# Ledger of designs, part 43: designed miniproteins, single chains, continued (3)

Each design is a single chain, and the fold is of that chain. pLDDT is the mean over its residues in the fold that is shown.

## One batch from the design tools (miniprotein)

Design m9472
Fold by ESMFold2-Fast:
Structure m9472 (fold): chain A 74 residues (1-74)
Amino acid sequence: SSEIEALEREILGKYLEAMSDESLSIEEKTALLTAFLEEKIAENADNPEVRALAEKAKAAVLESLAQEREKALA
């Protein structure tokens, strides 16, 4: 549906913007992206398809950020 496609594009855009921002630490990128995705999950509580997509995207983003965190060890 158009709602699912719009959310996918919004999530990807937010992820790419956060990951390309050299002023943000991995911890700050993680906090920003998880807050964004948790907000989308909450906003779409009445739409199970959109909520499921946001939850799946959150898992994928957290996995990607975990790999980046290992690479950027403090």
Scores: mean pLDDT 78

Design m9473
Fold by ESMFold2-Fast:
Structure m9473 (fold): chain A 78 residues (1-78)
Amino acid sequence: SAAELAARADWLRVLRERFPERERLTVREVARVMSEVMGVPEERVLEAMERLGYDPDEVLSIEEAAEVAARAAIALTA
């Protein structure tokens, strides 16, 4: 969706700014950044990610991390 694509672009920018030298992040690391940016508990973000089928210890590319963040953010604001 257009909202998903826009959210992905926004989270990609945030993750690149927070981790300029990292090519890969764990789902847990993404959830921590989302918790800080959105002001929601990390546990609630991880719960949303698990419902979307992501394991907290799963390793993602920076682009995959942005997609996971976008989908979780949409789920948390629905």
Scores: mean pLDDT 87

Design m9474
Fold by ESMFold2-Fast:
Structure m9474 (fold): chain A 68 residues (1-68)
Amino acid sequence: SVVDEVVERVVKALRDILKAHPDWTLEEARRVADHIVDHLAEKYGLTPEQREEVRRRVDAEVERLLAS
């Protein structure tokens, strides 16, 4: 699905960014993730419901990435 594709792209980009910034807080990581989600939601023409689903799934992934 388009939601799955967008989530995968956001998580991949975020993983690369977080690797370069190991000292970032959860708040800082979430702020960056939100910017990437906004950009890709616009690019893919996501509905508000699809964007919210992407944001929710990405937020959970950010927590996992920082907990590692």
Scores: mean pLDDT 82

Design m9475
Fold by ESMFold2-Fast:
Parts: C-alpha cells; sequence; structure tokens
Structure m9475 (fold): chain A 58 residues (1-58)
C-alpha cells in the first residue's frame, strides 16, 4: 500500500539522519553540534510519524 511505502521511506530517512548526526558530532565544532541537534529534532518527528503510520496499518 502507499502507506507501507511511506513508512519504509520514513524509516530509511531516519537511518540517513542518524548517520548525518554522527558525522556532524565527530567533527566537534560548535556549529556542527547545533546542526546535529536540529537534525536530531527532525529525526524524532520522522520516527514518530513512521510509528503512528505503522499502528494504523497493524
Amino acid sequence: SPLAQMIAQNRADVAALDKEIQELLSKGTEEDKIKAAILDTIRGGTETLAAHLEEKLA
């Protein structure tokens, strides 16, 4: 279903954000840390959306 495809994409987006966050934190600058915090907030929202969609398809 389209919703199942969206869930799969959102899960992939979360994984990509996790990788970006780790790369930014490894650079160790204050700017990179701020950017990582912003991306972590986005990651949390994407994860929540994926979980809600999974519940609706259960």
Scores: mean pLDDT 83

Design m9476
Fold by ESMFold2-Fast:
Structure m9476 (fold): chain A 62 residues (1-62)
Amino acid sequence: MEENRKFALVLQEGIAAGLPKDELARRLAEELNIPYEEMKRFLENIDRMAAGGRAGAAALAA
């Protein structure tokens, strides 16, 4: 619950500040105490889905 809320806030602030993806992943991993590799892969997965043009609601069924 709170983890998801914090994730969204940090992500939005990072994007607004113009942080690169690597920096965003690192910051999120540190703030949420999640492995950097997990965060990086998660962000890459989202980006890939968005690039596919099918993500109206990214169905993380992959």
Scores: mean pLDDT 68

Design m9477
Fold by ESMFold2-Fast:
Structure m9477 (fold): chain A 73 residues (1-73)
Amino acid sequence: MELEKKAKEYKESYEKLQKLGDTFRRLAEIAAERNPKAAELARRMVDAVQKGADTAKKNYEKYKEEIEKLREE
């Protein structure tokens, strides 16, 4: 139960961070011509959010693998 809850939480975090990253990418495109500094900041936010998403996905995969091993016992 606890491992399954952790896996679900990381999956949900990953999905939320992916959507947030898409939002910042769109903001960077909109700002690119009018405010290059804001566009650059938005791109940096995309990178930061993507690193968080990658971490959440990695943790999700680890807990998923642990759950599968426990089910084989």
Scores: mean pLDDT 80

Design m9478
Fold by ESMFold2-Fast:
Structure m9478 (fold): chain A 65 residues (1-65)
Amino acid sequence: AVPAAAPRTTSDEQVEGARGFARHAADLGLGEQMREAAERVAASTEEGPAVAAIALAEYERLVAA
C-alpha cells in the first residue's frame, strides 16, 4: 500500500532469521555473542547493517520485557 519503500530490500528470510537469532540469544543470555555476531553481519554484506539493527532491536525488546 505504501508507494515508496526502502530502495534496498532485506528479504523476509533475513528479517525472520535476525529476529529468531535475537530471541535465541535473549533466551540463552548470550548478550556479548549477540553483539559480536551483529558486528560481523554488519560488516559482511551491503544489507548487513540493516539486518544487524533489526536483530539488536529485537534483542533489546526481549531483554527489556
Scores: mean pLDDT 69

Design m9479
Fold by ESMFold2-Fast:
Structure m9479 (fold): chain A 83 residues (1-83)
Amino acid sequence: AMEERKAEYEKLLKEGIEAAKRSTPEQADRGIELAKRLYSKPGDEAIEEAKRLAEQATSPEERDAYRVALAFLAYFEIHRLDA
């Protein structure tokens, strides 16, 4: 169960890194701000919320911002699972 969860988070991290590579600094900053807002929630809830928002995004730019947010949230959860 934990191994499958970690694999999902690693996938989200990779997808978010790719989104960040094609983003402007301003778009990447938007993703970071979204991650900060969601970070106040329990990690799993924050990730599920960000996934839902990414799926509902109407523009590629907005979707990539949520992918960047997911990368940051997944990064913290991966490190918590490894602790």
Scores: mean pLDDT 76

Design m9480
Fold by ESMFold2-Fast:
Structure m9480 (fold): chain A 61 residues (1-61)
Amino acid sequence: MTDVFVSNETVRLEVGPDGTLTTYRRQPDGSWVEVSRVHLPREVAVALAEAQGAVRVGQRA
């Protein structure tokens, strides 16, 4: 299950069940694009998302 974090209206972070941390940025046209993806231990990925001021808003499959 993927944890979803939101830092602000233009940045979204996702932590996958395997610990993959993916960062998305909102484009001026309203679309979201992947700007980075790293594989880390899940606990480290969650800690990095929280350290960036992102708040966990939910989970998805």
Scores: mean pLDDT 75

Design m9481
Fold by ESMFold2-Fast:
Structure m9481 (fold): chain A 70 residues (1-70)
Amino acid sequence: SEEEKLKKIKDLYKEVLKDTPEAYELYLKLLELADQYKKATSPEEKQALLQQMVATMEELIETLKKYNES
């Protein structure tokens, strides 16, 4: 099922990001926002969710860069 595949993907990312738990939490937040965006019907709700997704992705990238630049 789609739910089982999403669970497996989350578990795999948890293993990949095991040394960066902050990045894993941001990844989970991004997935939740993406799901909410797909279910949103109003332009206002979609715009708010897109802004949060962009901010979350930028924070995720910055978090991962800190581990690569140290």
Scores: mean pLDDT 79

Design m9482
Fold by ESMFold2-Fast:
Structure m9482 (fold): chain A 76 residues (1-76)
Amino acid sequence: MEQALANQLRLLDIVRSVLPAEAQPLVARMAELARRIAASTDPAEIERLEAELARLEAQVAPHLEANREAILAALA
């Protein structure tokens, strides 16, 4: 669990570093939600946070596609 969260947060940080300034707050919010989901024991809160995360993922998706080459280079 802790290792999986750490890996997810590391990937989000790498992605944030290569995205344009306007997209960086979205990725930072995704990382915050991932931490909150991992820390929560309330199923209703987890469902709400996961719904917000899915919405942010949809907003970030076009930025990920536009910057795919830079992201892949940063992950190598």
Scores: mean pLDDT 80

Design m9483
Fold by ESMFold2-Fast:
Structure m9483 (fold): chain A 99 residues (1-99)
Amino acid sequence: SALRERLRERALELRAAGEPLTAIAQALFAEAFDMLARERGVRDWMALSEEELRELLEEARALVIEVFRELGIEVSPEVEAALEAFAEAVLADHRAAQA
């Protein structure tokens, strides 16, 4: 996948720059989420239902974890927490817009 290759290249670039793995994980999550949304023709993710948004977030998260595993990078509890924090922040922004 072109998306997976791009995420792998980005991960290696950020790691070479000395970025912490939690920051790398969140950066890749944001990029994967944006690219998946764009590929599916989603112009405004705020217009999605919470269920549709959760599905996009889960696919983006799965890609980040797969890239980390392919690169031999440990998916530590800190990395898992950073991914959960990113997803919850996106969902919180969406819920606030719907209130």
Scores: mean pLDDT 85

Design m9484
Fold by ESMFold2-Fast:
Structure m9484 (fold): chain A 77 residues (1-77)
Amino acid sequence: SIKEKVEELLEKVRKLAIDVLLGRISVDEAIKEIEEALKKLGLTELLPYAKEYIRTLSVDAEKRLEKAAEEYIKEKE
């Protein structure tokens, strides 16, 4: 389902954010992995929100991504 795909993406983005925070992966590498995952899942509309979260690692950016994901699910039903 679309909801399951969105939840899978959010989990992947959060794991990449943790890896960036811990210095295990670069921001650019994390963004590349997110772009590939979003293309595979057909969720490219969430790309700008996911990129902002990875670049800033801020709670506000995470909340914006979560809100965009909820709105996407609601729109697609």
Scores: mean pLDDT 84

Design m9485
Fold by ESMFold2-Fast:
Structure m9485 (fold): chain A 80 residues (1-80)
Amino acid sequence: SAEKIQELLLEFLELERELVESKDPEKARELAKRAEEVLEELAREAKKEYPEEAESIDEQKEEWLKTIKEKLEEIEKKAA
């Protein structure tokens, strides 16, 4: 549903914000894992509502997953 997609998107954005603000690598890894899980569910729900855009949804998911991984790497490098 559109309502569930909106809720999942807001949850993902909040997790991304918390990840960017995190200085603890262990907490950052947990936040990144949760963000990835929410993003997978968001993509799944979005493809149910917009099946014609499934390829675009998967491409956007991959881009956001890459961003999460890059942010986690930055935090780990700064903490070392």
Scores: mean pLDDT 84

Design m9486
Fold by ESMFold2-Fast:
Structure m9486 (fold): chain A 90 residues (1-90)
Amino acid sequence: MPLSEAELKALKKSLLALIEQTLEELKKYIEDPNVSEELKKKLKEIIERLKRLAEELERETDPARGEELITEALGLIGEAERLINEAKKE
């Protein structure tokens, strides 16, 4: 069932804040000299994709499309957390 406009706005606000927090965390590992160049490439790809999704999500007003973007962003945040945990082991 598609989100209402009010539900979309509330979820967008929370998710955009989470994306910003995730981007700040990812930047720390990009700047870490102990993190491998291969892992940094993957982190940079996630950063680019999260930035694109944040821009799309911020301008999206359609509840059905907004729900799709929210689902994609949550999946990407989960992948980012996995890569961050991998970086912490290096």
Scores: mean pLDDT 80

Design m9487
Fold by ESMFold2-Fast:
Structure m9487 (fold): chain A 77 residues (1-77)
Amino acid sequence: DEEEEIKKLLEKYPELNEEALKLGREFMERLTENAAKQEGLDLSDLPRDYAEDVALETALGMLEAAEEVRRRAEAEK
């Protein structure tokens, strides 16, 4: 279950949970619309697996972005 996997991932970063969910929803919505537009498909034509993959990629991207922000902040020292 994509939602369960995302919850497990976000539980490791509880401080970012609300922000991560907001950004994840926006990113997933944008990706889904872009994919449908490029393929000329309705959103209803997209397979379930695609939504799961996008959700996981979104969660991973958020973790990577958070780490990058932390790294840049530390480099500013």
Scores: mean pLDDT 59

Design m9488
Fold by ESMFold2-Fast:
Structure m9488 (fold): chain A 73 residues (1-73)
Amino acid sequence: MPLEVEEVRVTDEQLNEALSILTPEEKARLDAELAGMSREELVRKLAEYADQPTPRNLAKAILVARKLQELLE
């Protein structure tokens, strides 16, 4: 695995903070969207959220990064 992938490791604290920013409805919708995505689509989605670093987009980026980590394990 490239070292850059390890840099996107989500801590429990980061995940908790992200979940506090997003509503339950936004989380459920994002989880459903991400569940159907390929690895390449997840990487693209992460880049989109990182390109516009609002608190909400950073929270979404954290959730996408966590999903990518699960897929790589």
Scores: mean pLDDT 71

Design m9489
Fold by ESMFold2-Fast:
Structure m9489 (fold): chain A 85 residues (1-85)
Amino acid sequence: GKREEFERLFREALRIYEEAAKKIREGTMTVEEGREAVKRLRELVERMRELARELGDEELEERAEYMERLVEEFEEIVKYLEKIE
């Protein structure tokens, strides 16, 4: 159902974010990898927001908003990497 879809998307987004965060810490993140990760995360967050609205679940809306904030912060890091290459 829609709630199970949200949980799958949330886990996938968290996995992508954690892999990206690890590469940033290790100094191995490329601009190309960062852009691809941002693109994927944005698509996941958009679908999560739609599901949260359709379900009217406040906790799911808060979790989607949390992930959106993480993606916005990550995108700023990628933009910074683009400026220093």
Scores: mean pLDDT 86

Design m9490
Fold by ESMFold2-Fast:
Structure m9490 (fold): chain A 76 residues (1-76)
Amino acid sequence: SEEEQKIFDRIFATYDKNGDGKIDEEELKEIEANKDSPVFKKYDTDGDGKISKEELRKMLEALGFKLTDEQIEKIF
């Protein structure tokens, strides 16, 4: 869907900004349209406001997005 494509484009842009292989919690909150997502909090095990590649995949699947391994690799 167009909504899913916009989310992917935003995640790719966020990845490039940090260069640490992780995505900021604030950016993902905007994408999710929920300020305090319990899904994000569940996968942010360190409480550092960042999420790893594998945690991102699980989170997006839990939100109803189906991502291929190739798409996940493109983000990181």
Scores: mean pLDDT 54

Design m9491
Fold by ESMFold2-Fast:
Structure m9491 (fold): chain A 114 residues (1-114)
Amino acid sequence: MSIAELARRFVEAAHAGNYEEAIELLKQILKEIFPDEKINSLGYYNVITEAAFARTGILKTARGLFLLGMEYALNKRWEEALRYFEEALKQKDMTPKMREAAEAAIEVLRELLP
């Protein structure tokens, strides 16, 4: 499955309220974008921690903003999720796989936000 397909399914699962599926898709996305990091039962905690740093402006990186977008999507905060993914795409440290995931998530989010 492509990283774009994983990101689309993640947003759709979160929208449907299938949080267990959404979290497993999030873990797969993180493994694809950050392959050298251990993504296990604690991986989701790292997502929350980095999203918190991005929210405070301390870690205004593509990674931090991307993770914040994922967190807001899990909480059905679609407008905030969209804004954070768009902001992540503007960062200089954006990677090709993270860009593909963010753009796919933005596409689905725009369809959910009329």
Scores: mean pLDDT 76

Design m9492
Fold by ESMFold2-Fast:
Structure m9492 (fold): chain A 88 residues (1-88)
Amino acid sequence: MPIDEREVRIAMLQIQRGVNLLSLRRYQALAAQGNAVAQQIVALLQQEIELLEQAIEAIRKGDEKEYEKLMEQIRQLNKQIDALSAQL
């Protein structure tokens, strides 16, 4: 059956969360070896995973304003993670 745009949006955020969980595992291994930059990325990835869960709930509740706010926070975290990962 065709899926509505809300369901597609939720599926895309679930995929992004899955990708972030795989990245978290990689950076946790580097942080355990004493890499301070990897330790910072781990903290930011954990925050992004929590924000993705909140964004999914905002979509389910129909709270477009909260969704937009959370997506902006996620975009800012992604920029920080990208900048830090370039130092590895």
Scores: mean pLDDT 87

Design m9493
Fold by ESMFold2-Fast:
Structure m9493 (fold): chain A 68 residues (1-68)
Amino acid sequence: MEEMARAIAEATGVSLEKARDAARAALPYLEKGDIVAAAVRIAQTTGVSWEKAVEAALAAREALEKAK
């Protein structure tokens, strides 16, 4: 969780608290590899652009893969 939250914060520039909320919302989709659904949840939680939300979803997915 914290690794994904950090990845989202770095990609979007939002606070770590907001990034944790985004990570929790996106986690089920990231585990399935559904980057589009994960990016939608990140955009809804953080208010960042779609491009930034996609970057954050990809970064969070990489963090999740490294944790396995």
Scores: mean pLDDT 81

Design m9494
Fold by ESMFold2-Fast:
Structure m9494 (fold): chain A 106 residues (1-106)
Amino acid sequence: AAAEQAANKAASDAAIELLKKNGEKIEAKLQALRDQADAQSAAAGAAVDAALKRAKELLKYYTEKMQKARDDGEPASKVASIASGGSIAMIGELVQAELEVRRILA
């Protein structure tokens, strides 16, 4: 029914907004790490810059994938599953950047 499709779209839109907010928090943490790392080593700063670029690309990729799933009439649960994958991938970039900075500065 049209009302069910509207409710499903609203839930999917909320999931997309939540991923964007979580992505902004991860980007902010990477930016802070970059500024700290760059002050100690240009190589460490460059490693975090690469992670920031990948995190931004991941946020765009997963946001577009969620939007397509929503527009294709997929269940909000499927859109939420895509959001979970995106969050895990972006957190992974932050964790790997922290480990790489520690390795370079060791």
Scores: mean pLDDT 87

Design m9495
Fold by ESMFold2-Fast:
Structure m9495 (fold): chain A 61 residues (1-61)
Amino acid sequence: MLSERAREALRALGVTLEELREWARDPSKEKELVAVMMRLIEEHGEEVALEVAEVLRPDFL
């Protein structure tokens, strides 16, 4: 589901998609999840951040 660019962006930030999915399901991790998303926008651009958010969308249910 993630492009190569999005996967490399997560690697550069030292986080895994699995960790982000866990954080998306945990209200206590909202601050950490928001911080990573803001860093994705700042360092890699809005398109990459939106792609990651779309993959995480089912975990917000």
Scores: mean pLDDT 77

Design m9496
Fold by ESMFold2-Fast:
Structure m9496 (fold): chain A 105 residues (1-105)
Amino acid sequence: MEEKKLEAEMYYKAVKRAADEIVSIAEASVPDLTEEIKKLADEAVRLAEEGLRDLSRFEEYKKEAEKKIKEAIELLTKSNVSTGAAAAVAYVGAFVDAKLELEKR
């Protein structure tokens, strides 16, 4: 596998997993924000997918996807600090899992 393509695939997987977990946290803890959080999460997944389709611009799409996830976490944190912390942990966990996959020889 080409290293850049593998990185983009692992990043997409991490963002998709993080998005799903963050939306689930919002639904359980702050249902009134769920639609706004879902919109940000969906946009992050779309950006990560665009990075997979255009590897030459992967770094740009990655940066924009990270901004969308950060906005979602900040909105959750403003409503409930512990909910925001849970969302941040979910994001980090998804990213760690993706990194472990990327480290395979």
Scores: mean pLDDT 81

Design m9497
Fold by ESMFold2-Fast:
Structure m9497 (fold): chain A 101 residues (1-101)
Amino acid sequence: SPVEEALRLLETVPVPQSLLDLPREEILALARRLLASPDPADRRLGISLLVQYMLLRASEAERPGLVDELLALLRERGVSDAVLEEIRRLLETSLEVRDSL
């Protein structure tokens, strides 16, 4: 199902605190490099890093652009539109919950 595949793609791997403590521009550059990697393990780490950045550090104003960037990169990797829409929904819901706390 698109929901099950979206949840699988958003399954986070442990991100070292040293990476989460990087300056904003360095963490985003690292996430982009990892997402562009031919290694599936690097891509999983890149997704986890970008998602954790969005949830923990990103401003409300920058989050839509980061979501769009993640979805564009996943589309280039052959993820279906149905799965991409579920990823968008899950991320937007998680970000709304965070902003309400």
Scores: mean pLDDT 81

Design m9498
Fold by ESMFold2-Fast:
Order: structure tokens, then sequence, then C-alpha cells
Structure m9498 (fold): chain A 87 residues (1-87)
């Protein structure tokens, strides 16, 4: 669906942003972020867009805790965009 394609685009943009900062993260945090990203992708393919939005918000929280405030803010905005698309 057009909605699924749009949300997939948002999740893949989040993936690109996370990959740009992976070298700045601990191995443990990088593993957690990869797990959440995989969960977000699976949720999109299953049509569970609420779960995808929650995964993006959780990733944003972890990035903020790591001191990556700008990337965290962008991911939180992406989570909000997913929620707005869902209604």
Amino acid sequence: SAMQEKIREIVEEAARLVEEVLDELSPEMARQLRGLLDSARRSVERGNFEAAARALAHMATLLAEAGLEEVARRLFEMAKEVVEIIE
C-alpha cells in the first residue's frame, strides 16, 4: 500500500542516520539499535505501523542517552510522522 511504502521510506531513512553514527556508539548500544531497526522493518512488512513508530522512538531515546541529540531528535520526528500517517 502507499502507506506501507511511505513508512518503509521513513524507516530506511532512520537506518541511514543510525549507520552514520554507529562508529560513535558502544558495541552494546550499536547491537540494541540494530535490533530495534530490524524490529521496525519487520513491523512495517507486517503492517504493524504503531510498533514501527515505537521502535523509532525507542531508538531516539537510546541515541539521546548516548549524547547524539541531533540524530535522536530526527528519529523522534520520524516516529511522529509515522503516527500522523496512521491517524
Scores: mean pLDDT 88

Design m9499
Fold by ESMFold2-Fast:
Structure m9499 (fold): chain A 65 residues (1-65)
Amino acid sequence: GEIDKLAEKYGLEYKKKGDSIETAAAKAGLELAKKTGDKDLAKAAVFFAKVSKDKNLVDEAKKYL
């Protein structure tokens, strides 16, 4: 649908600007882990940060494990 095309277009622009869908997911998971103290959310944030290859984001997310 048109929404899927917009999401894909934003994903490509975020990758070009250093923010991928995986990076956005990692940041969202990290914020939720900070608010809830949920270690599984912190693990998910680390996983997505590793997929995005953002070392600084991986290191930050690991602080909440």
Scores: mean pLDDT 68

Design m9500
Fold by ESMFold2-Fast:
Structure m9500 (fold): chain A 92 residues (1-92)
Amino acid sequence: SEMERLLRELRELAERLRRLLRAAGVDEADARELVGAVGSAVAGYLLLGEPEKAEEFLERVERLLEEGRVEEARRLAREEAERLAEELAALA
């Protein structure tokens, strides 16, 4: 049930992000890139055992999108995904 809850939460998050991006008039390709980067960053935080940081990151991205600050949200998601990928690589 834990895995089912996580997958449901991730699907609900993806739907919320897609709605915010559609409301902001973001192109489908840019929306896919942002959702992918957010998903990668969230997965990275969870793999590092830092779910609270994942939640803070998501709240920050959602706030930027609600404010129409799409490019800032995209950069934040990309930078966090890259940083977490480097941290995970250092553990291998």
Scores: mean pLDDT 81

Design m9501
Fold by ESMFold2-Fast:
Structure m9501 (fold): chain A 72 residues (1-72)
Amino acid sequence: MEVITIEADSIEEAYKKFLEYLKKNNAEILDERLLSLEEKDGKKILTVELVIKITTEDEVITKKVIVNFVVK
């Protein structure tokens, strides 16, 4: 299972960075599930499980990815 960490100063900024990442990888979100929200040392860590669809050449791949959004 792939794990991605995105750090930002706000949740909105973290989400924008993630959308840019998806565009660069030609990926589409099929499903989104919140796993946890943790606050530690003045930082918020939002963990989300995503089901993404990636189109490569003539093949369509569906996989699960865990994304950690770290808001400072």
Scores: mean pLDDT 78

Design m9502
Fold by ESMFold2-Fast:
Structure m9502 (fold): chain A 68 residues (1-68)
Amino acid sequence: SLEEKIKEVKERVKKLKKEIDSDPSAPVILDNLVDSAESLIKKAEETGDQKLLDKAKSLVDITEKLLK
């Protein structure tokens, strides 16, 4: 369901925020990407728009790659 997919992406964002906050050398772009993903997730919850969730997933994927 969309709700389960949103929950999954939210957990990924929560984990990324914790990792970024724990690393004082993390570049500002990572915070910006995570904030953008959170905004898209919130909009997806409000509208039920799967495309917004897909965009949020893309930002999470990019952020995870940049951390490694």
Scores: mean pLDDT 83

Design m9503
Fold by ESMFold2-Fast:
Structure m9503 (fold): chain A 56 residues (1-56)
Amino acid sequence: SAELEEDIRRLRERARELEREAETSDLSPLEREITLGMAALLLGVANLLEEKLKKA
């Protein structure tokens, strides 16, 4: 569905933003780890949604 494709796109865009923030911001080591972990989680969700889209 168009909505699912949009959700996948938005999740990947947000993950990329979080990765940029982790690289360019004055974050503590723990804050950087959490930020990168959130990016990885969003990419994982996007991949699961893409598999559902392939079955539709």
Scores: mean pLDDT 85

Design m9504
Fold by ESMFold2-Fast:
Structure m9504 (fold): chain A 66 residues (1-66)
Amino acid sequence: SSEEEKLIEEAKELAKELGKAKGAALAVIRGNQLGLDGRRLTEKLGEALGVEPEEIEREAVRIILS
């Protein structure tokens, strides 16, 4: 979807400053707020940024609990 594409692009920009896992994790959190499929989005972000989906999930939990 166009929203998934925008979040992937946003994650790539965030990754330049914050690192790939954190950039991807922030995009997953935003996608969940928008009602997107978090599992699918995590898989796509992992593929696009070259980071394991499990690492993205771990980082997202860390951010939420901070």
Scores: mean pLDDT 86

Design m9505
Fold by ESMFold2-Fast:
Structure m9505 (fold): chain A 97 residues (1-97)
Amino acid sequence: SKLEEALRRLAELRVEGVRKAARELGFSDETIKKIEEVVREYEKRLIEAVLNGEDLETILELYRELIERLLEIPGVSQRDVAEILSISQSTLSTILG
């Protein structure tokens, strides 16, 4: 569908932005690859949830899970996650707590 195609194009742009942000933060290529893999899995699940008409609470929970998975990567801090996702640290804290 045209909607699915648009969502997949937006996901690719987000992944590219994340890769650039992680590179600018000085992460190694190995760590950047791990960050990219986590974000790509999140984007795939988000597209599926949107296309299936899942509620906003489910979508927000996917985003919380994205943040938690990024924080599991060795050397990645809450500040790094906020910069990678282009959100404030206060927004990140609100989503987690």
Scores: mean pLDDT 88

Design m9506
Fold by ESMFold2-Fast:
Structure m9506 (fold): chain A 75 residues (1-75)
Amino acid sequence: MNVEVWTGGMIDPNLVTAPLRTLGHKVTEGHVDGDYLRVSVDGKVIYDGPTPGFVPQPSVIDKIVEAAKTGESLI
C-alpha cells in the first residue's frame, strides 16, 4: 500500500515510518512546521491532528501504525 506520513517538529517520523517500511509498504515522508501528524493510506486519511509532545508516548504512535496497516480511520 502507499502510505504518506507528514510530521512536524515534535515527533520522530521513524516512529511511524520504520514499522511500515519493515512490512514492505511504500512510505512517502513530508515535513511541516509546528505540532502536526497526518497519515494517509492509499489516499485515505487515517490520522490528521496535532502531536502533543508525543516524545515519549509510543502507545499513540503504535495505534496510528496499526491503523495504517489495516486502513482503519482514527478520525
Scores: mean pLDDT 68

Design m9507
Fold by ESMFold2-Fast:
Structure m9507 (fold): chain A 97 residues (1-97)
Amino acid sequence: HMEEKLKKLKEIYDRFRAAEAAGPEALERLQTELVRKGVENKDEILHDAGRLTLEELEEAVKNGDVRKAHIRERLKLAGYTGDEEELIKRMLEAYEK
């Protein structure tokens, strides 16, 4: 399941890059969709994820760990007040070389 979730995160990243090339309207629509999709997968990520600290989540994003699949919900559980849009931005920055 973790490998599947990581693949889905990469698919989202690839779609985001394609939307950037298509223009600002496409990018805005994709960002809205990603926020909705994040909520839809919330319970699955919570149930499947192991326990991580906020610092471990940030390192996992940077290091390409499969735990990236759980970062949204783990950051929320750790009391992070940023919304899903900010978390997506942070993920994209970490994935970009």
Scores: mean pLDDT 50

